Designed miniproteins, single chains, continued (3). Designs and how they scored, part 84

Each design is a single chain, and the fold is of that chain. pLDDT is the mean over its residues in the fold that is shown.

## One batch from the design tools (miniprotein)

Design m11092
Fold by ESMFold2-Fast:
Structure m11092 (fold): chain A 94 residues (1-94)
Amino acid sequence: SLKEQLRKEILRYVGYTIRGIGEELDGNDEAAKKSYLKAADSLEKAGDIYEKMGNYKEAAYYYELASKLYDKAGDKEKAKELEKKAKELKEKAK
């Protein structure tokens, strides 16, 4: 179900974020970056699932979180793409 897929993506986001923080604290910046990219991907997938459910407000929220994490990980193009998508979905939610 979409709800089970959403749960899995949120759990992946949490797990990769914790891993990234640990790697960053250990001074392993390249490993941390990869973990944050995986966490951002899971947030983007959670946004996609909310959008499929017609829940545009929640989709926008998850895309904004993913955008910030992609930006932190150095993926500036993905960050801008998702920031724009979140803004467009916020207008649809009104």
Scores: mean pLDDT 89

Design m11094
Fold by ESMFold2-Fast:
Structure m11094 (fold): chain A 59 residues (1-59)
Amino acid sequence: LSLDEILRLIGETLRLIGEILDLEEELKKETDEEKKKELKKKIEELEKKIEEIMKKLKE
């Protein structure tokens, strides 16, 4: 991996972490069980994206 590619992947990871934090705050405020499930699903999808970036950084 080039330095530019590594920096891009780090920047994307930080952006995804920010989105997860926002969704976790929404989840804390949510009282509807179906909406909680959707928020949890979105958080898991973002966590999977971070996992894929981490795998690329290990290559």
Scores: mean pLDDT 83

Design m11095
Fold by ESMFold2-Fast:
Structure m11095 (fold): chain A 100 residues (1-100)
Amino acid sequence: SVDDQVSQVNNTSQAVLSVLQSMKNSGADPSILDQMMSVVNDFTQQVVQGIQNGDSDSVQSVVDSFQTQVNSLASQMDPSVSSQVVNMSNMVVTGVNNIL
């Protein structure tokens, strides 16, 4: 159901936000990570709206925008942190594709 898809997207986003919070707690730059968490929240909201509206083209556009924003923010991070963030964004994209 649409409600089940929305729940799965929200659960995936909550797991990602938990990892980003763990990175902040481990001493990674909170300002860039706060921006990343905002990007994840915006992505989640837009994907949920696309699912609720039955608009797969909108969801794909949101995924493309998300990857662009993540790569931009990751370029400003320490290389070890940026690699983890990029890998996590790829897992989010794969997860959303599997939910749809």
Scores: mean pLDDT 82

Design m11096
Fold by ESMFold2-Fast:
Structure m11096 (fold): chain A 61 residues (1-61)
Amino acid sequence: MREEIKEKARPFAEKYAKKYGVDVERVTEQTADMLLSMGLPNTEENIEKVAWAVARSLASS
């Protein structure tokens, strides 16, 4: 479920959003959407990697 992914992603999203100066909620939402779109297993490793990539992408735009 998307909400479960968002809950698991929030700590990582908060960490990277704060580091890169982007919105926490935006990173959380896009991380969940990306994980669902990619069909990746909902593991902490995958969630952290995607959250980092999303936060960095938002910061570099």
Scores: mean pLDDT 80

Design m11097
Fold by ESMFold2-Fast:
Structure m11097 (fold): chain A 58 residues (1-58)
Amino acid sequence: SSLYTAGGILIAGGDFEASLGRYETAAELYRAAAELFRRAGDEERAAAAEAKAAELAA
């Protein structure tokens, strides 16, 4: 679905921002991706995206 594709793009964007040291922006993108994966019915990818965001906050 388009939601799944958009979620994947946001994960890639978050990974890129994290590589630049922009951890807050990366976390926001990961949380947005989690929401899109949840709306797409993909709870496993949503949980993984939330875990990536939480890791940056630790």
Scores: mean pLDDT 86

Design m11098
Fold by ESMFold2-Fast:
Structure m11098 (fold): chain A 92 residues (1-92)
Amino acid sequence: MEAEEAAREAEEAARSGDAEEAARAAEEAARAGAEAALRSKDAVAGAGAAIAAIGAAEAARLAARRGDAEEAARAAELAAEAARHAAEAAAR
């Protein structure tokens, strides 16, 4: 999955109101972001974006475990943003 596509899916899941769906999409965005970072010529920018996406996915997972759909949605949006940054680093 491309990082931009995974980011869009995470944004859609954030709007669903389903904390588990938001957490799952955030995990997919983090995975796609990490793969994009491996293709980046700017290793520092790519690694930073991948770490941010992983952290956001973890936050979404913890929010989903508490049943906090709003916090899970915010974390999924952050994972989407970080995945887009990783894709931009890969495109340079």
Scores: mean pLDDT 80

Design m11099
Fold by ESMFold2-Fast:
Structure m11099 (fold): chain A 68 residues (1-68)
Amino acid sequence: SLLDEALKLLRELGLEYEKQGNMEKAELAEKAGVLLSLGRYEEAIRLLEKIDSELAKKAIELIKELQK
């Protein structure tokens, strides 16, 4: 499902930032994943907009599809 795809992408994003030592962005990705699992899509998008990366942009687009 789109939800499972978005959650997987957010897990990968968080792991990549942890690997880079960027704990701030890793925490944003983790919090966005929790919000997404709770159906809090707008809040998840707002957190992801703080992450300037192509993977975050892909996650935002998937979440927008879930809102339709």
Scores: mean pLDDT 85

Design m11100
Fold by ESMFold2-Fast:
Structure m11100 (fold): chain A 64 residues (1-64)
Amino acid sequence: SPREIAILEARLAVLKAGIYFEKEVAKRAEERGDEKLAAEFRKNVEELEREREEVERELAELLA
């Protein structure tokens, strides 16, 4: 469905922006020596990357 594809593409764009944000926070935390905060945001990145992979899989199936 064109509607479903558009929604998933928009979700993918938001997820990519979120991943970028979480990576930036982790980097800045590490630069300040806050290892605990850096580890927390790196974990958030891993979770968002899994969600991105799921959305990309759904998009691939709809475009098949």
Scores: mean pLDDT 90

Design m11101
Fold by ESMFold2-Fast:
Structure m11101 (fold): chain A 98 residues (1-98)
Amino acid sequence: MSTKEAFDSAAQKVREAAEKAESLKDIPGAEETARLLRNIAEQLEKAKESENPVIDAAAVEIGLAVIYVTSKRIGDTETAELAKEALDAVQKAIDEIE
């Protein structure tokens, strides 16, 4: 898989997690989680065009790990699972660069 395709796949997974968080308006913190996920997706889109895509993607990986843990703690298991899938996709994208 090409580096660009891997980053596009990762960004799509993050967007799916954001949409799920927005749909769970009755869970405290879900709206804030959706906002953070949208920011992470934007950072991933910029990382694929960056001169240091590995470093930029690693920062996104940390953000996704925090969202995964936080979503799980507030009971948003569905968003947590999507965030984990996004985290795995980002890790795969980094591996494609190496």
Scores: mean pLDDT 76

Design m11102
Fold by ESMFold2-Fast:
Structure m11102 (fold): chain A 75 residues (1-75)
Amino acid sequence: MEEKERYLKLIEHYLEEIQRLADPETVERVKKLVEEYIEKGDYLKAAQIAAQALNLAHMGLPLEDLKVPAVGDRG
């Protein structure tokens, strides 16, 4: 239990770091995408998206290169 809280704290940390590295418009896009997966109950995927966005921000790459991790029966 509390995996949800752990992922939410991790997501918050990633979003804070992205906010320091990226423009507000870029941060807002990431927040909306992450929020969609949180609302769906997919906290792991939301955390993975936030982590990837942080990596892209560190590399100076556009967040349009952000790939949503595949889940389910398809690779």
Scores: mean pLDDT 73

Design m11103
Fold by ESMFold2-Fast:
Structure m11103 (fold): chain A 84 residues (1-84)
Amino acid sequence: SLEELRERLKRVAEEVGVLAVLAGDMESAELAGRIAKLAEKATNKEILEEALRLVEEALRAARAGDFEAAREKLERAIELLEKD
């Protein structure tokens, strides 16, 4: 469902944001915050599913301390969500 996808995307983005703040990467934290806000307004299921996949990849990178890879995935997710 759309609502499940929105809540899941928001939750995963918020987790990336927390990890970014703890690592001192404010750029990744700001990108994650933008994704959480965009998720609340998203209506396209296919865009939500692809954005969720990208943000889950960003979370895996962030957990590994790879914030360069995390930022690339977050930026791509924002591009997709802004098309919705």
Scores: mean pLDDT 88

Design m11104
Fold by ESMFold2-Fast:
Structure m11104 (fold): chain A 57 residues (1-57)
Amino acid sequence: NEKQKLVLKAIALELRAIGLEIEAEKEEDPEKKEKLLKEAKELEKEAKELFEKVEKL
């Protein structure tokens, strides 16, 4: 089931992004914090694109 696989992948990306945001909140180094937030933002974008693709299927 292609739709279900894409939905699960999108959810996994969102959960990973949330994990990175939590890690960034605990990070005291500003440079490391910014890198974690950038990675979280990229994962959120990928998840959004997958959800949009699922809606068209």
Scores: mean pLDDT 85

Design m11105
Fold by ESMFold2-Fast:
Order: sequence, then structure tokens, then C-alpha cells
Structure m11105 (fold): chain A 63 residues (1-63)
Amino acid sequence: SVAEELEKLLAEMEERIKAGEKIPEELAQRVDRLATEAYLRGDLALTRRASELLKEAKEKGLL
């Protein structure tokens, strides 16, 4: 499902952020796409988490 796929990608992003690793542009694009789909399906919690992790990665210079 969209939610399961997004959760797996968000876990990968969180691990990379914790390790100080750059987020691949492909990973960020997939997260953004799936977060939009989750929003349209009413999954506001996953959409919010995706936005928070993308923001954190950008603030830390990892994206």
C-alpha cells in the first residue's frame, strides 16, 4: 500500500539523517510523491511526518 511504502521510505530517511548521510534526491522525490498520495487519501499523520523529515534533512544540509 501507499502507507506501507511511505513508512519504509520514511524509516530509511530517518536512519540516514541520524547517521548524517546525504539523502539521495531519488529518495526525497519518492517520499514527496507518496506523501502527496497519502494526503489525498486522508493520511495526515504520514504526510506530516514526511514533511517534518524532509524539512529536518534540508536544515541539516543533507538534502
Scores: mean pLDDT 86

Design m11106
Fold by ESMFold2-Fast:
Structure m11106 (fold): chain A 64 residues (1-64)
Amino acid sequence: NAKAYFNLGRAYEALGQKDLAIKAYEKAMELSERGSDIWTEAKKQIDKLSIEDLKNAVDKVLGK
């Protein structure tokens, strides 16, 4: 179950659908045990995508 949402997140990420990828990874975390492999990997992917989103927002404000 959680692994299916994790794989869905990876698929959305590959398609450039960042918002959908984050939602899928969040669902994977909700359905997995805290500290499990799936939970930890989903959290890492969310953190990575959030940093990329922040960089894009900063670039838009500072340099387009």
Scores: mean pLDDT 76

Design m11107
Fold by ESMFold2-Fast:
Structure m11107 (fold): chain A 83 residues (1-83)
Amino acid sequence: SLEDLEARTPAVQEVSKAAMELVKETDKRLEEAGVKPSSEVATRQVAAVLLAIGRALDGQPVEEAIREMKELLDKAYEEALKA
């Protein structure tokens, strides 16, 4: 229900804060590696963040949602290095 979703607010806020920090870290790693910004990498980053928020809304443990997001962001970084 909507009330159940509202009860997830703290979890969503925690995941959102982690998302901002992890995306910033990934962007820094890409810049240090000499990789130019790309729409493909940006799309993968957005997808990873939205999935993690969805997991938090679904009642998944915050630590699990953040772990999956980090794995997807690391994958986006690795794929960007191959391009």
Scores: mean pLDDT 84

Design m11108
Fold by ESMFold2-Fast:
Structure m11108 (fold): chain A 64 residues (1-64)
Amino acid sequence: IKPGDIVRALEDVPITAAGESEIKKGERLLVRAKAGEGHVGVESLETGRQGIVPESKLEVVGRE
């Protein structure tokens, strides 16, 4: 997973850097940055929420 990828959440994921909001299973996200330790910074294409998510919980479905 790399910046510019469009990814789908494989399960509900807590957003660590954005607080207590969860990304829901099936939600589509744009990868904005690498965050280290197998995590990426993402922006939800459905809600506009931003956060840091484990790459292991995401599937690449496209690119910008």
Scores: mean pLDDT 69

Design m11109
Fold by ESMFold2-Fast:
Structure m11109 (fold): chain A 109 residues (1-109)
Amino acid sequence: GDELSKRIEELFKEAEKALKEGDFEKAKESLEKVYELIKENKEKLNDKEIETAIKGLGRVIELMEKNKAPKEVLEEALKVAKELLKVSENPELISRAIGNILRVIGLLL
């Protein structure tokens, strides 16, 4: 069903809004919820749910760079990316996301 995809998208939209507003604590909390949701459902995630999470992660990474997010938010996004790498049928996209997060960490520190 589309319910899990919708929930993943809603949590990423919450993180995106928080990043735009400079609420890095809220952004981290939203990403923690994404991490837990992926971890709890990793054996049940279908291709569409994984694709939704990859796209959401990409948008969050761009906003973290633009808004100079603190390392703790970047580290939470990295945890999400690592869990997605375990279940993704396209590991190259997730590896690129991990590389982008590490680049942003290096740029901001």
Scores: mean pLDDT 78

Design m11110
Fold by ESMFold2-Fast:
Structure m11110 (fold): chain A 113 residues (1-113)
Amino acid sequence: SITVTESGGGTFKEGSSVTLTGSYTSSQPIVQLAWYRQRPGEAPELLAALGGGTLVAPSVAGRFTISSDPAASTSYLNMTNLKVEDTATYYNQAVAADGSSATGAGTQVTVVK
């Protein structure tokens, strides 16, 4: 089985930086790590992914980056120059080589003026 837990959320001032951490456990090798966000009443938005390459969504390009430490079983979303519109719940998804996947319960980021 696979599990994911996100951390690092909170309330932040506009223009600040934060790194969100996704910790995973898996009995199989992980082949993809992805970060999503979801605002109330909206569909989840893919922000960044690692797996066969690196993807960063155009909406956050230049402000957000994704990295991982497979030895520590962690994924990071590094968020810079936070905007009020970045207020959302952020989710980390891990996909294992056997096709199983897990998404955590999410971590809330609130950005204030």
Scores: mean pLDDT 89

Design m11111
Fold by ESMFold2-Fast:
Structure m11111 (fold): chain A 63 residues (1-63)
Amino acid sequence: SHFAPPETPVEPFSEEEIKALERSQLVPAMAAIDVLQAAGALSREEAEEARKKIAERLGEEYK
């Protein structure tokens, strides 16, 4: 076994996960993406893509 810390690239907000979010979870998820990006868990591009998908969901839910 190796002694390396966990460094597996993980997508915390998969497309299916975002689609499965309830309406009440969409705004907290947007805030969580900002926190994860600030912590270095998400790249800028990954965070922008996840925010875009959640924003699309918000547009669908509130029309």
Scores: mean pLDDT 68

Design m11112
Fold by ESMFold2-Fast:
Structure m11112 (fold): chain A 85 residues (1-85)
Amino acid sequence: GREKLQELIAETREVAAAAEDPELRRAAELAVEALEAVLAGDFERAVELLAEAALLAARALGIEVSEEEARERARGLVEQAQRAL
């Protein structure tokens, strides 16, 4: 669980570093912070950061997503990550 999350953090940092679009780069950086919050046990912070990352990525890609939808999906993913720890 934890080792695989650390591997995902490293891969997501590489995605952020390779991103040419500033909004996609920021979204990837927020996703890294969300994964680090999961490892720290701060699941509510992880949900907020992941929802913000999803909204920024959606905006950069021209996809419409509501704050409520992003937060609900983020909560589901963080819950799955918590169970995998």
Scores: mean pLDDT 84

Design m11113
Fold by ESMFold2-Fast:
Structure m11113 (fold): chain A 59 residues (1-59)
Amino acid sequence: MPSMEEINEYFRRLADIVDEYIARKQKASPEEHEKLEEEMRERIRELHREFRERERERE
């Protein structure tokens, strides 16, 4: 069960990742957009996994 503080940290990190990739996409070619989308999704998946593991291992 995540705390409000942990949820807030998660969303802050998520927004940071998304913002960085949006900026990169604005300067990238359409061909690179698909690769950047996949890379962004992998980064988000890792963030999700980290928070899920932290939550599960907390007593």
Scores: mean pLDDT 77

Design m11114
Fold by ESMFold2-Fast:
Structure m11114 (fold): chain A 96 residues (1-96)
Amino acid sequence: SHMEEERRLAEELFRRIEELLARAKEAVEAGDDARAAELLAEAAELLAEIERNVSRELFREVALRAGELYAEVQRLYNEKKGLPTIEIDPRSMLPE
């Protein structure tokens, strides 16, 4: 099924996004802002690859999951820098 192939691709690429974002958290903890930025950029490229290759509905599901992980990295960064955390609902960032 084409839908099963899309979901398999999305889950494979999302696992890589999770790994990159986990490493980004480690980089933030270490104070390596340059490495954190590089890892976040790599994760964004994989998310764009999912968007190009899957249905809009499936991409929306994955984008919400990725948004939650990005929010965790941003929260940790803000804590390390002594900055206030601005809570953004990831759903507000999705195309209608």
Scores: mean pLDDT 81

Design m11115
Fold by ESMFold2-Fast:
Structure m11115 (fold): chain A 68 residues (1-68)
Amino acid sequence: VEELIEKGKKLMEEGKFEEAVKYYQRAADLAETPEEKARAYRNLGIAYLKLGKYPEAVKWFKKAAELE
């Protein structure tokens, strides 16, 4: 999970937001704890925000908040 999140962050730095979403989605799917899942969901929200997909960003931020 951590490795997938770090790869996603590097893609975000490169402006590859759509690819970062794929890595963060995999991180969320493989997350074994609520903390790991919430972290992946927050990163999904940020990536969607960067893509200008505000409804999707809000959805993922809400899901993350529900786990914390």
Scores: mean pLDDT 81

Design m11116
Fold by ESMFold2-Fast:
Structure m11116 (fold): chain A 62 residues (1-62)
Amino acid sequence: GSMNELKLENAEKSIRDAGKEEGLTEEQVEEILKKVKEALEKGADDATISEVLITKHIELVS
């Protein structure tokens, strides 16, 4: 696959693993994944993807 496909696969795995550790529901994990996929489809860089992950993590655990 492309580098973007590898980034998406790695991000999905990390998000699912982190979600389980934080006790997030499957629905909450899917919401985070949706936002990450949208960012990747728009050609977002690693910094933008990290910001999306941090923002959603804070919103869900706060």
Scores: mean pLDDT 69

Design m11117
Fold by ESMFold2-Fast:
Structure m11117 (fold): chain A 83 residues (1-83)
Amino acid sequence: MEEEEKKKKELKIEQLIGVAEVAAAVALTILRKLGEKAKEEALEFLEKVFKKILEVAEKEKLEEAKEKIKEILEETKKEIEEL
């Protein structure tokens, strides 16, 4: 029955990474539609959402999700700052 727990963990990892990717896309869309003046709002939105996602990953002990989510956050922050 360990296989069911493994599948649930893998699904949670995929779901959290998916939420992080959607949050990143939303932040970039805000910036693209509202322009340079929205950089601060886009970064605040990104940091707030990713903080919550990372808290869930930590609580659920999803280390692989944490690493990937942190990578997405850093890449998205860099893209926002370079625009």
Scores: mean pLDDT 80

Design m11118
Fold by ESMFold2-Fast:
Structure m11118 (fold): chain A 100 residues (1-100)
Amino acid sequence: STNTLISLMNTQSTDQRTQLSMSFIDQMIQLFQQNGDTDGAQYYTDIRDRINRAHQQGDDTSVRMYSDQMIFRSSVYSRVHPDQRSQIDQIFQQMIQQAS
C-alpha cells in the first residue's frame, strides 16, 4: 500500500531512498511508455533528475520531498487508470520488499 511504502521509506538512508526511488521511477517510465503516455514518462524523468541532483548535493530533504511526490503521484495514477492498477501495485510491492 502507499502508506506502507511511505513508512518504510522513512526508515531508509538517503542513499537507499535514492536507489529505491530510481528503481521505482524506471519501472513507472516503462509503464508510461507501454501506455503511450509521453507526458507521464517525461515527468518521471524530470523527477529522477531532481532526486539525483539533490542526492549529489547531500540535500536529504529534497530527496525525501521528490520521492514522496513520486509515490503519491503513482498512487493517483493507479486510481485514474484502473487498467494499469495491477502493474502499479506490483511496482509498489517490489519497492516495499526492497525497502523491508
Scores: mean pLDDT 85

Design m11119
Fold by ESMFold2-Fast:
Structure m11119 (fold): chain A 66 residues (1-66)
Amino acid sequence: ADAVPETEEQKKALEEMTKRLTELKEKGELDTSVAFALMKELMEEYGLSPDQGLTVLRNALLEVKK
């Protein structure tokens, strides 16, 4: 992706977000509210800013879209 995570925390959060979103998609439970809730949880866990959290969510959704 053109906008890759720049920090180690963003990279770890991206990997975790992608795993969780993929599992939710396979269960048919992936929706916008759940995706944003996961973003907020990972922002708190990894100390991400709101823009970093949105970057992680966007990149994870692109991976799940496959």
Scores: mean pLDDT 76

Design m11120
Fold by ESMFold2-Fast:
Structure m11120 (fold): chain A 100 residues (1-100)
Amino acid sequence: SEVRRQLIFLEAAATLLAMLARERGDEEALEGALEVLELLREAARALDAGDLERARALLEEARARIREMLARETDPALRAALERLLALVDETLALLEREM
């Protein structure tokens, strides 16, 4: 599945965001990144189980969390990483809609 491949890239992007947040000592951004990573992992498990509606709901929840983080973030590098992650989530949701 193209969606399953995109979820691998999303998990990698969220992991890099978590690493960057940890390096910057931004505990709030780290917590948010780890929460997003868990939502993406749950979406991957839902997709593997054939539950496309649950996968979509989890991706929409991850998107909402990323937007919330972006609204509070002032670090340019963390903002850039969040914007990239948001774009990848939006692309993944569009791909998932085509498979539904």
Scores: mean pLDDT 89

Design m11121
Fold by ESMFold2-Fast:
Formats: structure tokens, C-alpha cells, sequence
Structure m11121 (fold): chain A 75 residues (1-75)
């Protein structure tokens, strides 16, 4: 059921959240920069597939992640 999937997702998020509690600023910067790279590559593949709307959304996500990484680096 949808409720069982939601509960499993919430449990996974709690476990993932606890695993991140001791992350260094450098680890967070690398996380966001890697996320931006993946989002840009995904956008390129989506454009090639003809899904310009999803490609634009992924490029926007990449820009947001790069800005977060830059802000963390400058903090």
C-alpha cells in the first residue's frame, strides 16, 4: 500500500539523516557539487531524448546545488 511505502521511505530517510550528522563541510560541498554534475548530465540526456521540460528542471536543480556548494565553501 501507499502507506507502507511512505513508512519505509520515512525509515530510510531517518537512517540516512543519522548517517549525515557527522559530515564535514567539505563532504557537504562535494555532495552538492556531485549532485550538480549528475543533474547536468541528466539534463543533457533528457534533451537528447526530446524531454526539454525535464531537462530545464534538471539544469535548474544543478544551478541550485552549485550555489549551495559555493555558499558552503565561502562560509
Amino acid sequence: SALEKLKKTQQSLRESGDSHKDWSPEQWIQFYRRGAEVAEETARLLEEAGDDELAENNRYGAEVMEKVAKQLEEA
Scores: mean pLDDT 72

Design m11122
Fold by ESMFold2-Fast:
Structure m11122 (fold): chain A 74 residues (1-74)
Amino acid sequence: VDELSDEEKLEKAKELVEKGKEYLEKGDYDKALEELEKALKLLASLPELTPEALELEMEAGVLELEAAVKKVFK
């Protein structure tokens, strides 16, 4: 199975968070939510939360909430 290493999962989660931020800035809230959900799923699959992974999880969660609120009130 083409499973990502823990380091690769963390790197991909960073990319997904950045894509989520980009879509949020563009007003594409549905795409922002999709990318942020993918990031959170990858972070949840890590065996241990490093400080870096925890920071990304918190950032992704805040951005997901922001996207959801903006989607409702657009």
Scores: mean pLDDT 79

Design m11123
Fold by ESMFold2-Fast:
Order: structure tokens, then sequence, then C-alpha cells
Structure m11123 (fold): chain A 72 residues (1-72)
């Protein structure tokens, strides 16, 4: 059974904490980014470390909403 969790990321600490949770769960990780114009983009990442790095870069723009999606 696939369990989906969605975590809105506000800062680098949220990104690192969410990535550590994903690593502990062995979950598949997706990042969903919504820009100020309402455009939504999704990126699947293979590692928790990669997800944290990408999320931190995305959060540098305060106009973005970044959500980390975990699938078990």
Amino acid sequence: MVVVRELELRDAADADAAAELARRLGARIRLVVRDAGGAENEAEVETAEGAAAVARALLADPARTVVLVLEE
C-alpha cells in the first residue's frame, strides 16, 4: 500500500528535517513547486540529500511554495 505524506517547506531546516524523515522511511521523494504566477512544477529526486539541496535552492525565492511529497 502506498502512503503519501505532504510537507510544506518554509526554510532550509524544514527541508533538511523532511529529507531525513524520507531517508528513515525509505520513501520515494517528489518536490512540488508553485511559483508566484500559479505555475506548478514537479521533480522526483533519488536521494534524501539531493532533495534537501534542491529544496534549499528553491526556497531562496520567497515567492515560491515548496512541498515535499513522500511515497512509501
Scores: mean pLDDT 76

Design m11125
Fold by ESMFold2-Fast:
Structure m11125 (fold): chain A 88 residues (1-88)
Amino acid sequence: KKEEIEKLKEKIKELIEKGLEAAKAGDEEKAKEYRRKAFELELELLKLENNLSEEEVELIKKGAEAMEKGDYEKAQEYGEKFLELLKK
């Protein structure tokens, strides 16, 4: 469903932006929470959208690896790059 995919992308954008805002404010716990939520939706997007670019898929996978390692700062960086791709 096209509308579901677009709403999911919008929610991902919002969560990544909120995570970045929390990180800039020094609220590491809130930043991690937003990053986790954004990541869960990125995985849902990957399952629903077969036309994601190789770059988008790679960023989601790298984000997953960073999350597994507990590197939330690196996971946030990959999220920001993914956000830029969604704006194209």
Scores: mean pLDDT 78

Design m11126
Fold by ESMFold2-Fast:
Structure m11126 (fold): chain A 57 residues (1-57)
Amino acid sequence: SSELEELVKEIRELKKQISDEEKLEEIGRASVRLMLEQGLSPLEAMRVEKEQLEKLL
């Protein structure tokens, strides 16, 4: 969907601005865990990932 495509682009741009590689991996793993353990859709998990990345800027 267009919303998913925009989230992918926004997350990619945010990751370029963050130098903490370990924190990026932690946030990515947390969003995957939310999908697997809490039943979040990929779209919902990506929204959480974006929000967590924004907090690091």
Scores: mean pLDDT 82

Design m11127
Fold by ESMFold2-Fast:
Structure m11127 (fold): chain A 71 residues (1-71)
Amino acid sequence: MVEEKIKEAFELYKKGLEYAKQGDYEKAVELLDKALELFESVKDKVGSEVIRKLSIALTGTKILLIGDQVD
């Protein structure tokens, strides 16, 4: 179900942030990518505005992790 996919994506997002806190940016980015892919997969069935904002937030977080590492 769509709600289950969103919950799964959110759990991946949380784990990604946890790895980022530990300095494991590679694993954090991989988990964030998986979360983003799941959100993108359900955008046609959930309000596009909500999914768009979530995708932007996830992509922004991923970019910040990469940018901080490459500063």
Scores: mean pLDDT 70

